# Designed miniproteins, single chains: the designs that were tried, part 21

Each design is a single chain, and the fold is of that chain. pLDDT is the mean over its residues in the fold that is shown.

## One batch from the design tools (miniprotein)

Design m751
Fold by ESMFold2-Fast:
Structure m751 (fold): chain A 63 residues (1-63)
Amino acid sequence: SAEDEKKAEEYLELGKEYLKKGEYEKALEYFEKAVKLAKEGSKIKLEAEINIGIVLIKLGVLK
């Protein structure tokens, strides 16, 4: 729904703010929430998934 997409966008923005602050675990939580609510194939979902990858690199989980 439009309401879920708006909430997904809010979670994406919160994730970005935590990422900017170096709070990687909190950033990951919000990006995962954004992915769950965002519509399949949406720009919001793709951006949240990319940011999850960035966080995992910052945490040393991915190389």
Scores: mean pLDDT 87

Design m752
Fold by ESMFold2-Fast:
Structure m752 (fold): chain A 68 residues (1-68)
Amino acid sequence: MAEARKLNAKGNELLAQGKYKQAIEEYRKAIELDPDYWKAYINLGLALSKLGKYEESKEYFLKGVELS
């Protein structure tokens, strides 16, 4: 879905700016629109790791790998 990919791209831009909480919000929206969009799960895991949320980060990385 093109809209989910745009949300993922916006999340990536926010992540690059150090806006981790805002990046997480955009990645979660991407997953809500396309639950099989594995790249959004990987990116969400990375953003959660940047906030020190390592257990939650691991869960999303594993989900992303399972979907790929």
Scores: mean pLDDT 86

Design m753
Fold by ESMFold2-Fast:
Structure m753 (fold): chain A 76 residues (1-76)
Amino acid sequence: MSTTVETRDTSSLSGTHGGVRWTPTSVEITRNDDNQVVKVKLTFVSEDGVTRTSEAVGKTSEENAEKTVNAMLKHV
């Protein structure tokens, strides 16, 4: 099974959590052979250079994948 990974730049988006500013550096969307989203991964960097990731795994629609990305951006 071949999968395709798409990288989306979200560096224009940032949030504050626990008094620290977090900036999303990448969004990776993994698709299967049917072009269905099967995984979403976000990477965040703090102003102090600490890196964290969040992942959601499971078949979903494009619309649900975008909603998942937006929800994860609020959780850093």
Scores: mean pLDDT 67

Design m754
Fold by ESMFold2-Fast:
Structure m754 (fold): chain A 59 residues (1-59)
Amino acid sequence: GEAKGQELVDKHEAARPETGPELRAIYEEGLASNGKVDSSKASTAGAALTLFLIDNVLK
């Protein structure tokens, strides 16, 4: 749920301050749009999501 997602985003931001705010912005936009984001953000979102998955899948 939202609480779990918020905790993971907070954890990622603490671990990776250089990309954390970017991932948080994407997460908040996803919440506001029920999981939809514009394709214009795809490249940036892809990089941030890859780091998020590494941090959460490998840990």
Scores: mean pLDDT 58

Design m755
Fold by ESMFold2-Fast:
Structure m755 (fold): chain A 57 residues (1-57)
Amino acid sequence: AEETVRRNAYRIAKELGASDEQAKKAADEAVARYRQTGRVSDEELREIAEKVKKEAE
C-alpha cells in the first residue's frame, strides 16, 4: 500500500513536469499522509505534486 502510494505520487509528479527531486519529495509527502490517514486519493496526490512544484520555483 505505501509502495503503491509512493509510486503513484512519483508518476503523477513526473507527468506534471516535475524534476526527479521534486517527484521524490511529492512521493515522500504522499506516503506521510497515507501513514497518518490510511488512504490518499488521486486528487490529493495531484495536490501534493502541484504544491511541491510551486515550492521549488
Scores: mean pLDDT 78

Design m756
Fold by ESMFold2-Fast:
Structure m756 (fold): chain A 108 residues (1-108)
Amino acid sequence: ATASASFTVGAGRLVVRILGDGGTVTVTLEGGTLTVVDVSGDAAAPVVSGGTVTATGVGGGGATVRLDLAAASTGATLTVTLSGDGNAATAQVGHLSEGAPHSATLTV
């Protein structure tokens, strides 16, 4: 099944899992920190099968978007757009199993 969802987060933690033929999750962050992890637990990275994750942050409150993808993720696309004062935006993408962060495109 294909799923699409949109969330707005002022600050906190969002747990997302994308399953099926590919889903889209759009998250708007209005300052603070967003961490995406697997639904099954606190330590797991999200597993994406042909999905897209879009995270949009706004505001100057030190907005941070972090997405850790499990090695089982396939066809995942991450788009991070942060708007606001331009000085408070950070994005990081990585595979927990590889231990190395991946670079993400960040537009502020």
Scores: mean pLDDT 44

Design m757
Fold by ESMFold2-Fast:
Structure m757 (fold): chain A 64 residues (1-64)
Amino acid sequence: MLSEEQKKEIAERLREAMERAVRLAIDGKPEEAARVGREETRRLGKEYGVSPEELREIATEFGL
């Protein structure tokens, strides 16, 4: 099970990826914006050994 510190790190990285995706979409790069979110989700799942469902739960807990 993840520690609170690990959940905060995951949420921060997801938030940064979302902010980057929004900036890319505004810059007219919607394909790159979509890829940023998918790639970070996959990386976090591999690094922390968590499922996509657990990542969604963490995002919800932190208001993402």
Scores: mean pLDDT 82

Design m758
Fold by ESMFold2-Fast:
Parts: sequence; structure tokens; C-alpha cells
Structure m758 (fold): chain A 55 residues (1-55)
Amino acid sequence: SLEAFLAAAKRALDASTPEEIKIMIETFRKELPSLDDEMARLVEELIAYGEAKLA
């Protein structure tokens, strides 16, 4: 499910370094306009989660 995927992706971000998180966030932002609505919502949540970890 998308929920299970989101949970797994958040766990991956928890295991990542700050530099890896920054790279992932920038990549997500660049890809966001090309995604369908379901993937865009998931990616926006991952961006917010990653940004919170860097604050």
C-alpha cells in the first residue's frame, strides 16, 4: 500500500545522514511537477518529514 511505502520511506530517511536527506529533498522537489496526484502527496509528505529532521 502507499501507506506502507510511506512508512518505509520515512524509516529510510531516519537512517540517512543530513547530507543524504538534503539531496533527496532537492531531487523530490525537482520531480514533484512531473508526478501524478497520489505520488505528489506522498512526496510532499516525505519532503516535509525530511525538512523537519534537518531543522
Scores: mean pLDDT 82

Design m759
Fold by ESMFold2-Fast:
Structure m759 (fold): chain A 56 residues (1-56)
Amino acid sequence: RIARAKELLPGASEANLLALSKESDEGIRTVARRGGKEYGLSEEQIEEAIELLRSL
């Protein structure tokens, strides 16, 4: 799951991803949408990243 999250959010360290997994749902969505759009991710990929971060 962490490896897949790194594929969707390149440049995020494992520690940063684990920290994000402890954020509120809205915090996770905000960060994933911002980062996902920066890297050209689709809405589907952004939702995948949010679910991966919640499941860590």
Scores: mean pLDDT 67

Design m760
Fold by ESMFold2-Fast:
Structure m760 (fold): chain A 80 residues (1-80)
Amino acid sequence: MEDLEEGKKALEQGDYERAVELFKKAIEKDPSNAEAHYLLGVAYYKLGKYEEAEIHFQRALLIDPNNEKAKKLLEEVKKK
């Protein structure tokens, strides 16, 4: 998944808007990709878009309930 890998690089470089667009493309190609939903949530969290981050962390956990990082970030976002 080129979009997923490119999105991860954008996240590492602090280009959160680019990461959002790339992870959205990854989800469009594979809507059941829990990692893509988790990483989209992370990108929104970094942008301070907490409502959008919450939605995508919840979606990631519906697909993969054992994602401990998504659980922790969802708890943080719910406090906002």
Scores: mean pLDDT 85

Design m761
Fold by ESMFold2-Fast:
Structure m761 (fold): chain A 70 residues (1-70)
Amino acid sequence: SAEELKEEVKEMAKKGTPKSKLIGLLTVAAHDGTPQSVLFEIVDELVKEGVISEKEGEALKKTIEATHAL
């Protein structure tokens, strides 16, 4: 669920999981049909917490949009 994904990403970030793995997880979730609004909320939280940069967050949002456009 959306709640489970948010909790998983938050725990992974807290444990110092490499940002490439977090980005990979969110990209897979986008491909599996997780709503864009949910994924964008998670991306915004990661940027706010300093886990990824604003530039990396914008790039990830663009990838999510492209995935949902297919």
Scores: mean pLDDT 80

Design m762
Fold by ESMFold2-Fast:
Structure m762 (fold): chain A 71 residues (1-71)
Amino acid sequence: NRAELEEKLKKLEEEANKILQEIEASGKPLSEEQKQKLVKLFEEMAKIYEQLGKHELAKRYAGLAEQAKQV
């Protein structure tokens, strides 16, 4: 169900934004826990975008997950 995927995507985006806001507000280096959560969120978002046929966004979020693994 497309509506279910879009609702899940919205929640994942809200969680990722919350973590990113915490990182920006703290001014501290990215913690291992924050890194692992962001990787998981970006990978899930990439999968959902692929299922929705949004291949460019899927590639973008997969790339963000890969970059987050290397920080």
Scores: mean pLDDT 83

Design m763
Fold by ESMFold2-Fast:
Structure m763 (fold): chain A 66 residues (1-66)
Amino acid sequence: DEEGLKKAVEELEKLGAKGAAEIARELYEKGDTSGASAAANAGLYYARQGDPEKAEEAARAAAEAA
C-alpha cells in the first residue's frame, strides 16, 4: 500500500527518525515493497518511543531480514 507507506515515512520524519524514513523510502524506490514496509514499521516502533537512532538501526535490521 503506497499511501500507507507514504504516511509511515511522514510520521518517521515528524518524529525525527530521518534515517529510518530514508531507508524505507530507498527500499520502496528500488521496488522492495516488503523491505520498505518492514523498515517503516520497525522504525516507527522506536521513533514513537523517542529513539531515532534505534529507529534507524531497527529499520535497517528489518529490511535485511525481509
Scores: mean pLDDT 82

Design m764
Fold by ESMFold2-Fast:
Structure m764 (fold): chain A 72 residues (1-72)
Amino acid sequence: MDKTKPPSSLSLEEKSRWLGRQIVEDFLFSTKGLSKEEKEKFYALPEEEQEEILRKLQDEIEKEIIEELKKL
């Protein structure tokens, strides 16, 4: 059961970028409350599609924050 799989052939600098991306992904998934199945499907997608989905999730989170602020 491995949600994260560090790329073994990357440089230290590239590994740092990968780790940063994992932190962002975990934050977005926690905030949106995605199911395990949705996360599994996400990680099965090509990187290009994963990046597009992450941008869409960021946009949705921003909208949620704006709507929440409107209630105040």
Scores: mean pLDDT 66

Design m765
Fold by ESMFold2-Fast:
Structure m765 (fold): chain A 55 residues (1-55)
Amino acid sequence: GRRYRVAPNAPQALLDRLGVRPGDVVTEAQIGAGLGMPAALAVALAEKEGVIERV
């Protein structure tokens, strides 16, 4: 599946919800689960906010 790197500027609240640190690689499913929304929507929102980068 598609993977994303957590950006250095990601908010601490997001890091805590995902259980990750800046620079970690996460799946679309992890982002969806962490944000409590459908994975595709969670990824689109996080990419728009510049808090994840496609790898």
Scores: mean pLDDT 81

Design m766
Fold by ESMFold2-Fast:
Structure m766 (fold): chain A 56 residues (1-56)
Amino acid sequence: KPETPLEALFELNRAVYRKDLEKAREYLKWIEENFAEKDPYTLEVARKLLEELEKS
């Protein structure tokens, strides 16, 4: 499991780059569950990355 918001965002970005929608959703859930209150900016960026992947 990612230990920091940056590590979680990095893994999400890798999933987006690979166009792995299921993996990207999994990492977004980790950010929501573990980092939403601590780093709302990272959560917002993660949501935008997933939204762009879903549009492609």
Scores: mean pLDDT 76

Design m767
Fold by ESMFold2-Fast:
Parts: C-alpha cells; structure tokens; sequence
Structure m767 (fold): chain A 60 residues (1-60)
C-alpha cells in the first residue's frame, strides 16, 4: 500500500543478503551440518547443495 515502506524493505533485504553471502564456504559448512543433523545422507546433502560428496564429508 505504501510505496515508501516498500522501498525501505527492499533496501534492508539487499543489505541482509549481502551480509549473509559474505562467505559461501561458511554457509555451505553450516547447511551441510544442519542437514546431517536431520538425518540426510552424504549423497543427499551433496545433491541438495550442489557440492561434491568429498566436500560434505569434510564438514561432517
């Protein structure tokens, strides 16, 4: 409804995304461990995240 509020929301979202994407390797390690805790196999984690099985095993 309020265009001004929409512009502020977009600016805040862009800043948050930039902060979260500072280290793709750290994000991958965290997501790998999270999925492993949920009971996903090494192969399934690799397929879901688009990484090699060796990469997954390195962070478990």
Amino acid sequence: SDIDAGVEAIDAAVKKVADKTASPEKLLAEEIRRLHKKGYSVGEIAERLGVSKGTVSRYI
Scores: mean pLDDT 70

Design m768
Fold by ESMFold2-Fast:
Structure m768 (fold): chain A 56 residues (1-56)
Amino acid sequence: SSLEAVRAYEEGLAAYDAGDYATAAALFRRAHELDPESSIGRRAAELAEAAERKLA
């Protein structure tokens, strides 16, 4: 799960930097689901909300 969470998190960051907030939000939610108690998972949940706010 940790490697999949890291991969989802990194892909989410790339999508966010590219301005693809919908893809970023989905990838960050995935990273959080895969490892919710890790630093990556917690940060991913925060970044998912930030990406979702960009869409609103």
Scores: mean pLDDT 86

Design m769
Fold by ESMFold2-Fast:
Structure m769 (fold): chain A 55 residues (1-55)
Amino acid sequence: MDPMIQQLAELMRQSKDLSAVEQFFNAIAPTLSPELRAQLEAELARVKAEMAAAS
């Protein structure tokens, strides 16, 4: 995985709010290449699953 995507995923995991995570993704996705955007989408799904498991 791209190191930048790893850092972005870590920031999402540190978020307190699922809505904030989704807003963050929507804000950053247009600035990424299609390949990086796909990687971030996969990480978003993982973060959402981790947050659900932690709740």
Scores: mean pLDDT 76

Design m770
Fold by ESMFold2-Fast:
Structure m770 (fold): chain A 65 residues (1-65)
Amino acid sequence: SKEIEEIREELEKLKEEYNEKAKSIKTEEEAKKLQEEFLKEVTELNDKLLALQQEESEKRNLERL
């Protein structure tokens, strides 16, 4: 679905932004903060992706009954 595709694109964009920002970090404190923010955002998007996939799977299973 379009929503699933948009979330996957957002995840790829987050990974690219994380890698870019990681190159500019000069302190361990900033690195840890960036990593925590990245993991939080990735987890939220993955949870949303799983919820949408579950909904789509349930709809598909109903059509098979």
Scores: mean pLDDT 80

Design m771
Fold by ESMFold2-Fast:
Structure m771 (fold): chain A 70 residues (1-70)
Amino acid sequence: DEALLEEIKKLLISTPKDRLIARLRAAGVSERDAEALAEAAEKGDIKTIDEILERNRDRYEAIKAALAGR
C-alpha cells in the first residue's frame, strides 16, 4: 500500500498536467479530484496529494497503471 502510494506520487510529480488529468480520469478518478491532483503535483503540494489519494485509495492500482502504462 505505502510503496504503491509512493510510486503514484512520483508519477504525479513527473507527468505533465494535461496528461495527468486525462490518465487520472481514465483510472476512474473524478474530474474534480483529477484536476486537483494535477494542480497539487505541479505545485509540489505533497499534503494535498496525500489527502486526495487517501479518498481514492480503492483506485491506487488503476491510477498507477494509467500513469505508468499509457
Scores: mean pLDDT 80

Design m772
Fold by ESMFold2-Fast:
Structure m772 (fold): chain A 75 residues (1-75)
Amino acid sequence: ELEKLKKGVEGAKKLVEEGKLEEAIIGLQMLIRDTEKYPEVKELLEKAKEALEEGNAEEAIRYLDEAIKTLEKLE
């Protein structure tokens, strides 16, 4: 489950880097549902989504990187 979640977050980051912000937001909405047991990860993904909704791709990438690092520590 953690590995699948990590791949999802990495996919969302790639979409942001490619300028596909709407697709990234949709992807993050789905991932956030799967993070109820990981509140730190959920908070980071919610902040990344908010940054994307504001058009701040750089800030979103920072939150996504932190979420990936947090998931790696949980493995």
Scores: mean pLDDT 83

Design m773
Fold by ESMFold2-Fast:
Structure m773 (fold): chain A 78 residues (1-78)
Amino acid sequence: LLERVRRRLEALEQAIDILENSDVPKEIKMKTLKILKEQLEKLRAYVEEHFTGPEREELLARIDELLKKVDELMEKIK
């Protein structure tokens, strides 16, 4: 489970970085960012349900940083 969550987080981080550096139209970027945000929120809920202790704290902090980054990108693009 932990390894699967870490791989998912890595994939989401990579997707955000690729999107940030892409030349796609603003409307497409916004739609994709909304999807990524939804996926991060679902992952956050999963982590809250299935993890406890230091691993939970670490994963939630990382997810929250990515959610903040997505929100900042959405604000800049809009």
Scores: mean pLDDT 83

Design m774
Fold by ESMFold2-Fast:
Structure m774 (fold): chain A 79 residues (1-79)
Amino acid sequence: MKTVELLGETGRAAREAGFDDIAAMVEIIAGILKSTGFEHPEIVEKYAERIREALKAGDPQAARDALVELIKELNKLDS
């Protein structure tokens, strides 16, 4: 599942950067998507890219904001 792979890479990058809260949130989302079979790779790719860019820039708040927007978009689609 491309969605779970992208989130797995994103969570690993967050842990390597020392942002354990962001890594934990990404891992929880990846676990839910893996368990439910929920598949929207284009949306997850968009937000995973934003999270990784924010982490590279040293902006954990931008990464958290992107995570919140991802959760909102996924929740809207699962309705």
Scores: mean pLDDT 76

Design m775
Fold by ESMFold2-Fast:
Structure m775 (fold): chain A 59 residues (1-59)
Amino acid sequence: GPAAARAAAGGAAAGGGLAGASYGMQKEDNDPVGARRGAEKAAGPAAGRAGGLASEQGL
């Protein structure tokens, strides 16, 4: 509904930023190679954008 659409728009923007920040902050946390690759794939800007689109489509 409209509340979900509003949250999706905010979530997409925040998701992108959060994903980027998380990605950078987990550069060398516990497993530098695995953590960085995982964070890049899971928390990259594409993940934030995909999440926003999925939410807008009906999540």
Scores: mean pLDDT 50

Design m776
Fold by ESMFold2-Fast:
Structure m776 (fold): chain A 99 residues (1-99)
Amino acid sequence: MAEEEKEKERAEKQVPLLEEFIAEAEERLAASPSRTNRILLAIGYFSLGELLFKLGKYEEALEYYEKALAIFEEVLGPDHPLTLEAQRKLEEVRRKLGE
């Protein structure tokens, strides 16, 4: 319990930092709609999904993994390692939700 609580506390502290990164990535993408800026935004969404998953917020994690997958699939294609990893995480979180 104590180690799990400390890990959750660290994850909770990382959420606002990652939300700030996502906001900056969205602003950068609006200013310059490039492949690189789209991928950076997708990485931000994927990372927030990972933190939410660690916090047991599976419905919220699912939303961010879906957002990341949509960008990875469009930009990198369905067979790219990042696209496949996002798909794997979606299946994992759906399993946690009983889907």
Scores: mean pLDDT 84

Design m777
Fold by ESMFold2-Fast:
Structure m777 (fold): chain A 65 residues (1-65)
Amino acid sequence: VTKLTAAMIMAVGIGLEYGVKVKARLVGDTVEVTFEEDSEKAREAAKEIKEYAEKLGIKVEVHFN
């Protein structure tokens, strides 16, 4: 398992933990995370995802719909 694969799995897992729908995709060296909602839960999940990615040295880009 690569760091990028681990980051994608963790992003989806963190979204599920917060009860928000999220999709993660790999674009080059960046993990793109798209939330189906722009809520406080989604924003908190996004913060946790970014903190986790920072520890792994991986770039993350977050979008809210």
Scores: mean pLDDT 78

Design m779
Fold by ESMFold2-Fast:
Structure m779 (fold): chain A 66 residues (1-66)
Amino acid sequence: SAAEKLAAFAAATTRSAEEAAALVAQFLRHNGEEDNEALIRAIARELARRFGAPEEEVLRLLREAL
């Protein structure tokens, strides 16, 4: 999925969930997807899995960066 690909790219190119969330937020804003709730939640789930972090924490970081 788009969420899996974007999360994989962010996880591979950043050192933390915070950096990954910031990178993803920039991509979402650039592509007019900042209000795509389903995509945001799907990305948060995939980043949480990849970084071994709670989904709620990653979702908060992503929202904060948006």
Scores: mean pLDDT 83

Design m780
Fold by ESMFold2-Fast:
Structure m780 (fold): chain A 83 residues (1-83)
Amino acid sequence: MEEIEKAIEELEKLGYTSTANAVKRAADGLKEAIERGDLFGLDVYSALILIAASIAKKHGTPEEKEAAQRIIDAVEKLVEEAR
């Protein structure tokens, strides 16, 4: 979660507010799903983050693409560790 939260803060500081807000909402849901052991919520919220990050990676600036890739990597690791 710390890596995702850090990448969101970096996106906010760079002014990518729409991407940061989309990821933040899904990340809050992912955190709650992990804490509750909700595997369905884990899959849903991780998918929402990956969709938002993939869109940012396709259309973003180099800095937004780098932050989006870090979010993707962090989510994939968290999903693997929570299974």
Scores: mean pLDDT 79

Design m781
Fold by ESMFold2-Fast:
Structure m781 (fold): chain A 68 residues (1-68)
Amino acid sequence: SLPSLTQEQIDEAMIKAANELAKKKGSKKVFKSREEVLAWFRQMTEEERGEFIKLFKKHMDEIAAKLA
């Protein structure tokens, strides 16, 4: 079972996912808050949202693994 992640850990995973996706797209944009990531997510295409969700799950799993 996965350890219960705090909201701060979920926000960390979300920010990491957004920064990784932006870097893969050649963007110099750096996200520092959940609110910035959510604003960007609302402007994404369905394909970009799919990529973001995949990266978000990856970063959540990595944070959970460090806590185990």
Scores: mean pLDDT 80

Design m782
Fold by ESMFold2-Fast:
Structure m782 (fold): chain A 65 residues (1-65)
Amino acid sequence: SEIDKLAEEAIAALKAGDVEKAAEYLRKLLELLGQDEETIEEGVKRIKEGKLEHFILTLEDVLEL
């Protein structure tokens, strides 16, 4: 699915240290899951602040809906 693809790409980008790509994939993933703009913006902000652990936890939490 597109959700699985975006999650895999986001995790791969994080492992590669590509924070901008990871943020882009997270934004698309959260949009597809119907998350509000405030939730999306908070997730992107945490990635850009170097909170990679929070990014992974966010993906795991959202995907377990």
Scores: mean pLDDT 72

Design m783
Fold by ESMFold2-Fast:
Structure m783 (fold): chain A 80 residues (1-80)
Amino acid sequence: AEALRYLKEGDFEKAVEAAKKEIEKDPNNPTAYLVLGLAYEKLGKKDEAIKWFEKAIEIARQQGDELTAKVAEERLEKVK
């Protein structure tokens, strides 16, 4: 995924833009919400990171993606 690639490259602003586009294409993709939260965390935008990690947990649980839910929960606890 493009958003994850930008995140790995350290281009956090482009990771945000790409993750938002992935969510627009598939609003039920929990990984895109997780990447968005991670990118905001790296940018020091704590409130945005919390918001998107909470959304990633919600969507991951709805989709039965227990791994993404667990990762998002662990990241949320570290940011709070």
Scores: mean pLDDT 87

Design m784
Fold by ESMFold2-Fast:
Structure m784 (fold): chain A 59 residues (1-59)
Amino acid sequence: MAPLTPEEAKALLKAISLQNAGKVPDVDEIAKAAGVSRETAERALRRGVELGLLQPIPR
């Protein structure tokens, strides 16, 4: 199953990497790290939380 675009998958992998390093993955930081737009990073984060791969980001 491929519910993610390649750009969303890239952003999701960066978000997981940041979470595993003990950091709070922020949309802006993920977008920069993955080289994608902020909108793509937001979609990847939402998808990751829905799939149980990421924890919700506190505001």
Scores: mean pLDDT 73

Design m785
Fold by ESMFold2-Fast:
Structure m785 (fold): chain A 70 residues (1-70)
Amino acid sequence: SDEELFKKYDKDGDGTLTREEAVELLVDHFGLSRETAEKIVDLVMKESGKERLTFEEFRRLVAIAREVTS
């Protein structure tokens, strides 16, 4: 599930992902290059204005990754 995927990469258990945790998720689970993953993560973080990704930003991140890998 999306919740299980989020928790797997939430190493601190605080309910947020760092930029690097989000990049690793896109590389490992969606097969994106690191360069593409970084661009997508940076786009979502810039849009949200937050320093970390909550579960809401994570869902948007995953939706973009699914579109790119379709």
Scores: mean pLDDT 83

Design m786
Fold by ESMFold2-Fast:
Structure m786 (fold): chain A 59 residues (1-59)
Amino acid sequence: LSPEEQRELEEKAREEARKLGAEEAEVSVDANGRVVVDVPGSVPLEAQLALARFTEELN
C-alpha cells in the first residue's frame, strides 16, 4: 500500500475505535494493509472484543 492509503485506513480504523468507546487505542497500518490496534487495559472488555472483530474484518 502507498503511504496515503495507509494513512486513510489508519484514520478510518481510529474513527471506528472512537465509536466503539476505545478512543485510547493506538492504531497503526503496515505497508501490507495489516491493521494493528493496541488497546490499553482501561478499555471495557466489550469494546476490546468489538475492536478485535473490526480489525479481523479489515484484514
Scores: mean pLDDT 72

Design m787
Fold by ESMFold2-Fast:
Structure m787 (fold): chain A 59 residues (1-59)
Amino acid sequence: SPQEQLRADVEALNAFMEEAPKLSPEEQLAALDELIARATEPVRASLEAMKAALERLYA
């Protein structure tokens, strides 16, 4: 269902946010690409914004 998909997307995002400080910049971007490919709206838009912010920070 859409609600189950949203919950799964949010849980995956939360898991990423907890692990992100332990990852290198390259690993963070790779993990975000994986999450974006799998995510649905509105979580996908949030992940894309986060990736854009990290790309600017790491440039």
Scores: mean pLDDT 83

Design m788
Fold by ESMFold2-Fast:
Structure m788 (fold): chain A 105 residues (1-105)
Amino acid sequence: DPSEIAERIEQGRRLAVEHLIEVTSESLRKKYPDLSDESIEIYSLAVGYEYARSVGDDRLAKQLYERLLELVKKNRKAAEEAIKVARELGDESVVKVLEEVLKKL
């Protein structure tokens, strides 16, 4: 049944994004113990957002993007620190997302 397959794919995408955000946050906290919780959250949300966009989950991408905008508006410096870490790690997708968010503010 195509509708059951579509539901399973959508559920799998949401779980994959949630897991990716969690694993990214844990990895950053371990590698960069001095990095603020806000910078870790901003980075991890940017990773989740780019993945959601890449797989065409527009609803999840919008939700993650709105949360990302809220955090960046409250603490622009945390976003700048997240960009520095992304550059050190060679994560150009996160750099691009966060620079575009800063540009809109």
Scores: mean pLDDT 86

Design m789
Fold by ESMFold2-Fast:
Structure m789 (fold): chain A 83 residues (1-83)
Amino acid sequence: SEEEELERLEEELRELERRAAEGDREAQREALRLIVERARERAEAEGTLPALRAALERALAQARAAGDEERVAILEEALARLA
């Protein structure tokens, strides 16, 4: 189930990344924050925080590779909140 939650989060983040490329950065940034917060709440309830952390770390690496500084900032904040 942890791997299933991880895959679900990765799919949501990939879809958001595709939509962000269309130029509505403020809306996509806010949507990313909400997706991460909901995933955190679910993972905390289910005991899958380590899997969520790994997913966020992968998403952060992808955001850094893409040069998306706004996404990097949000993902770094999300990872800090999971600590």
Scores: mean pLDDT 72

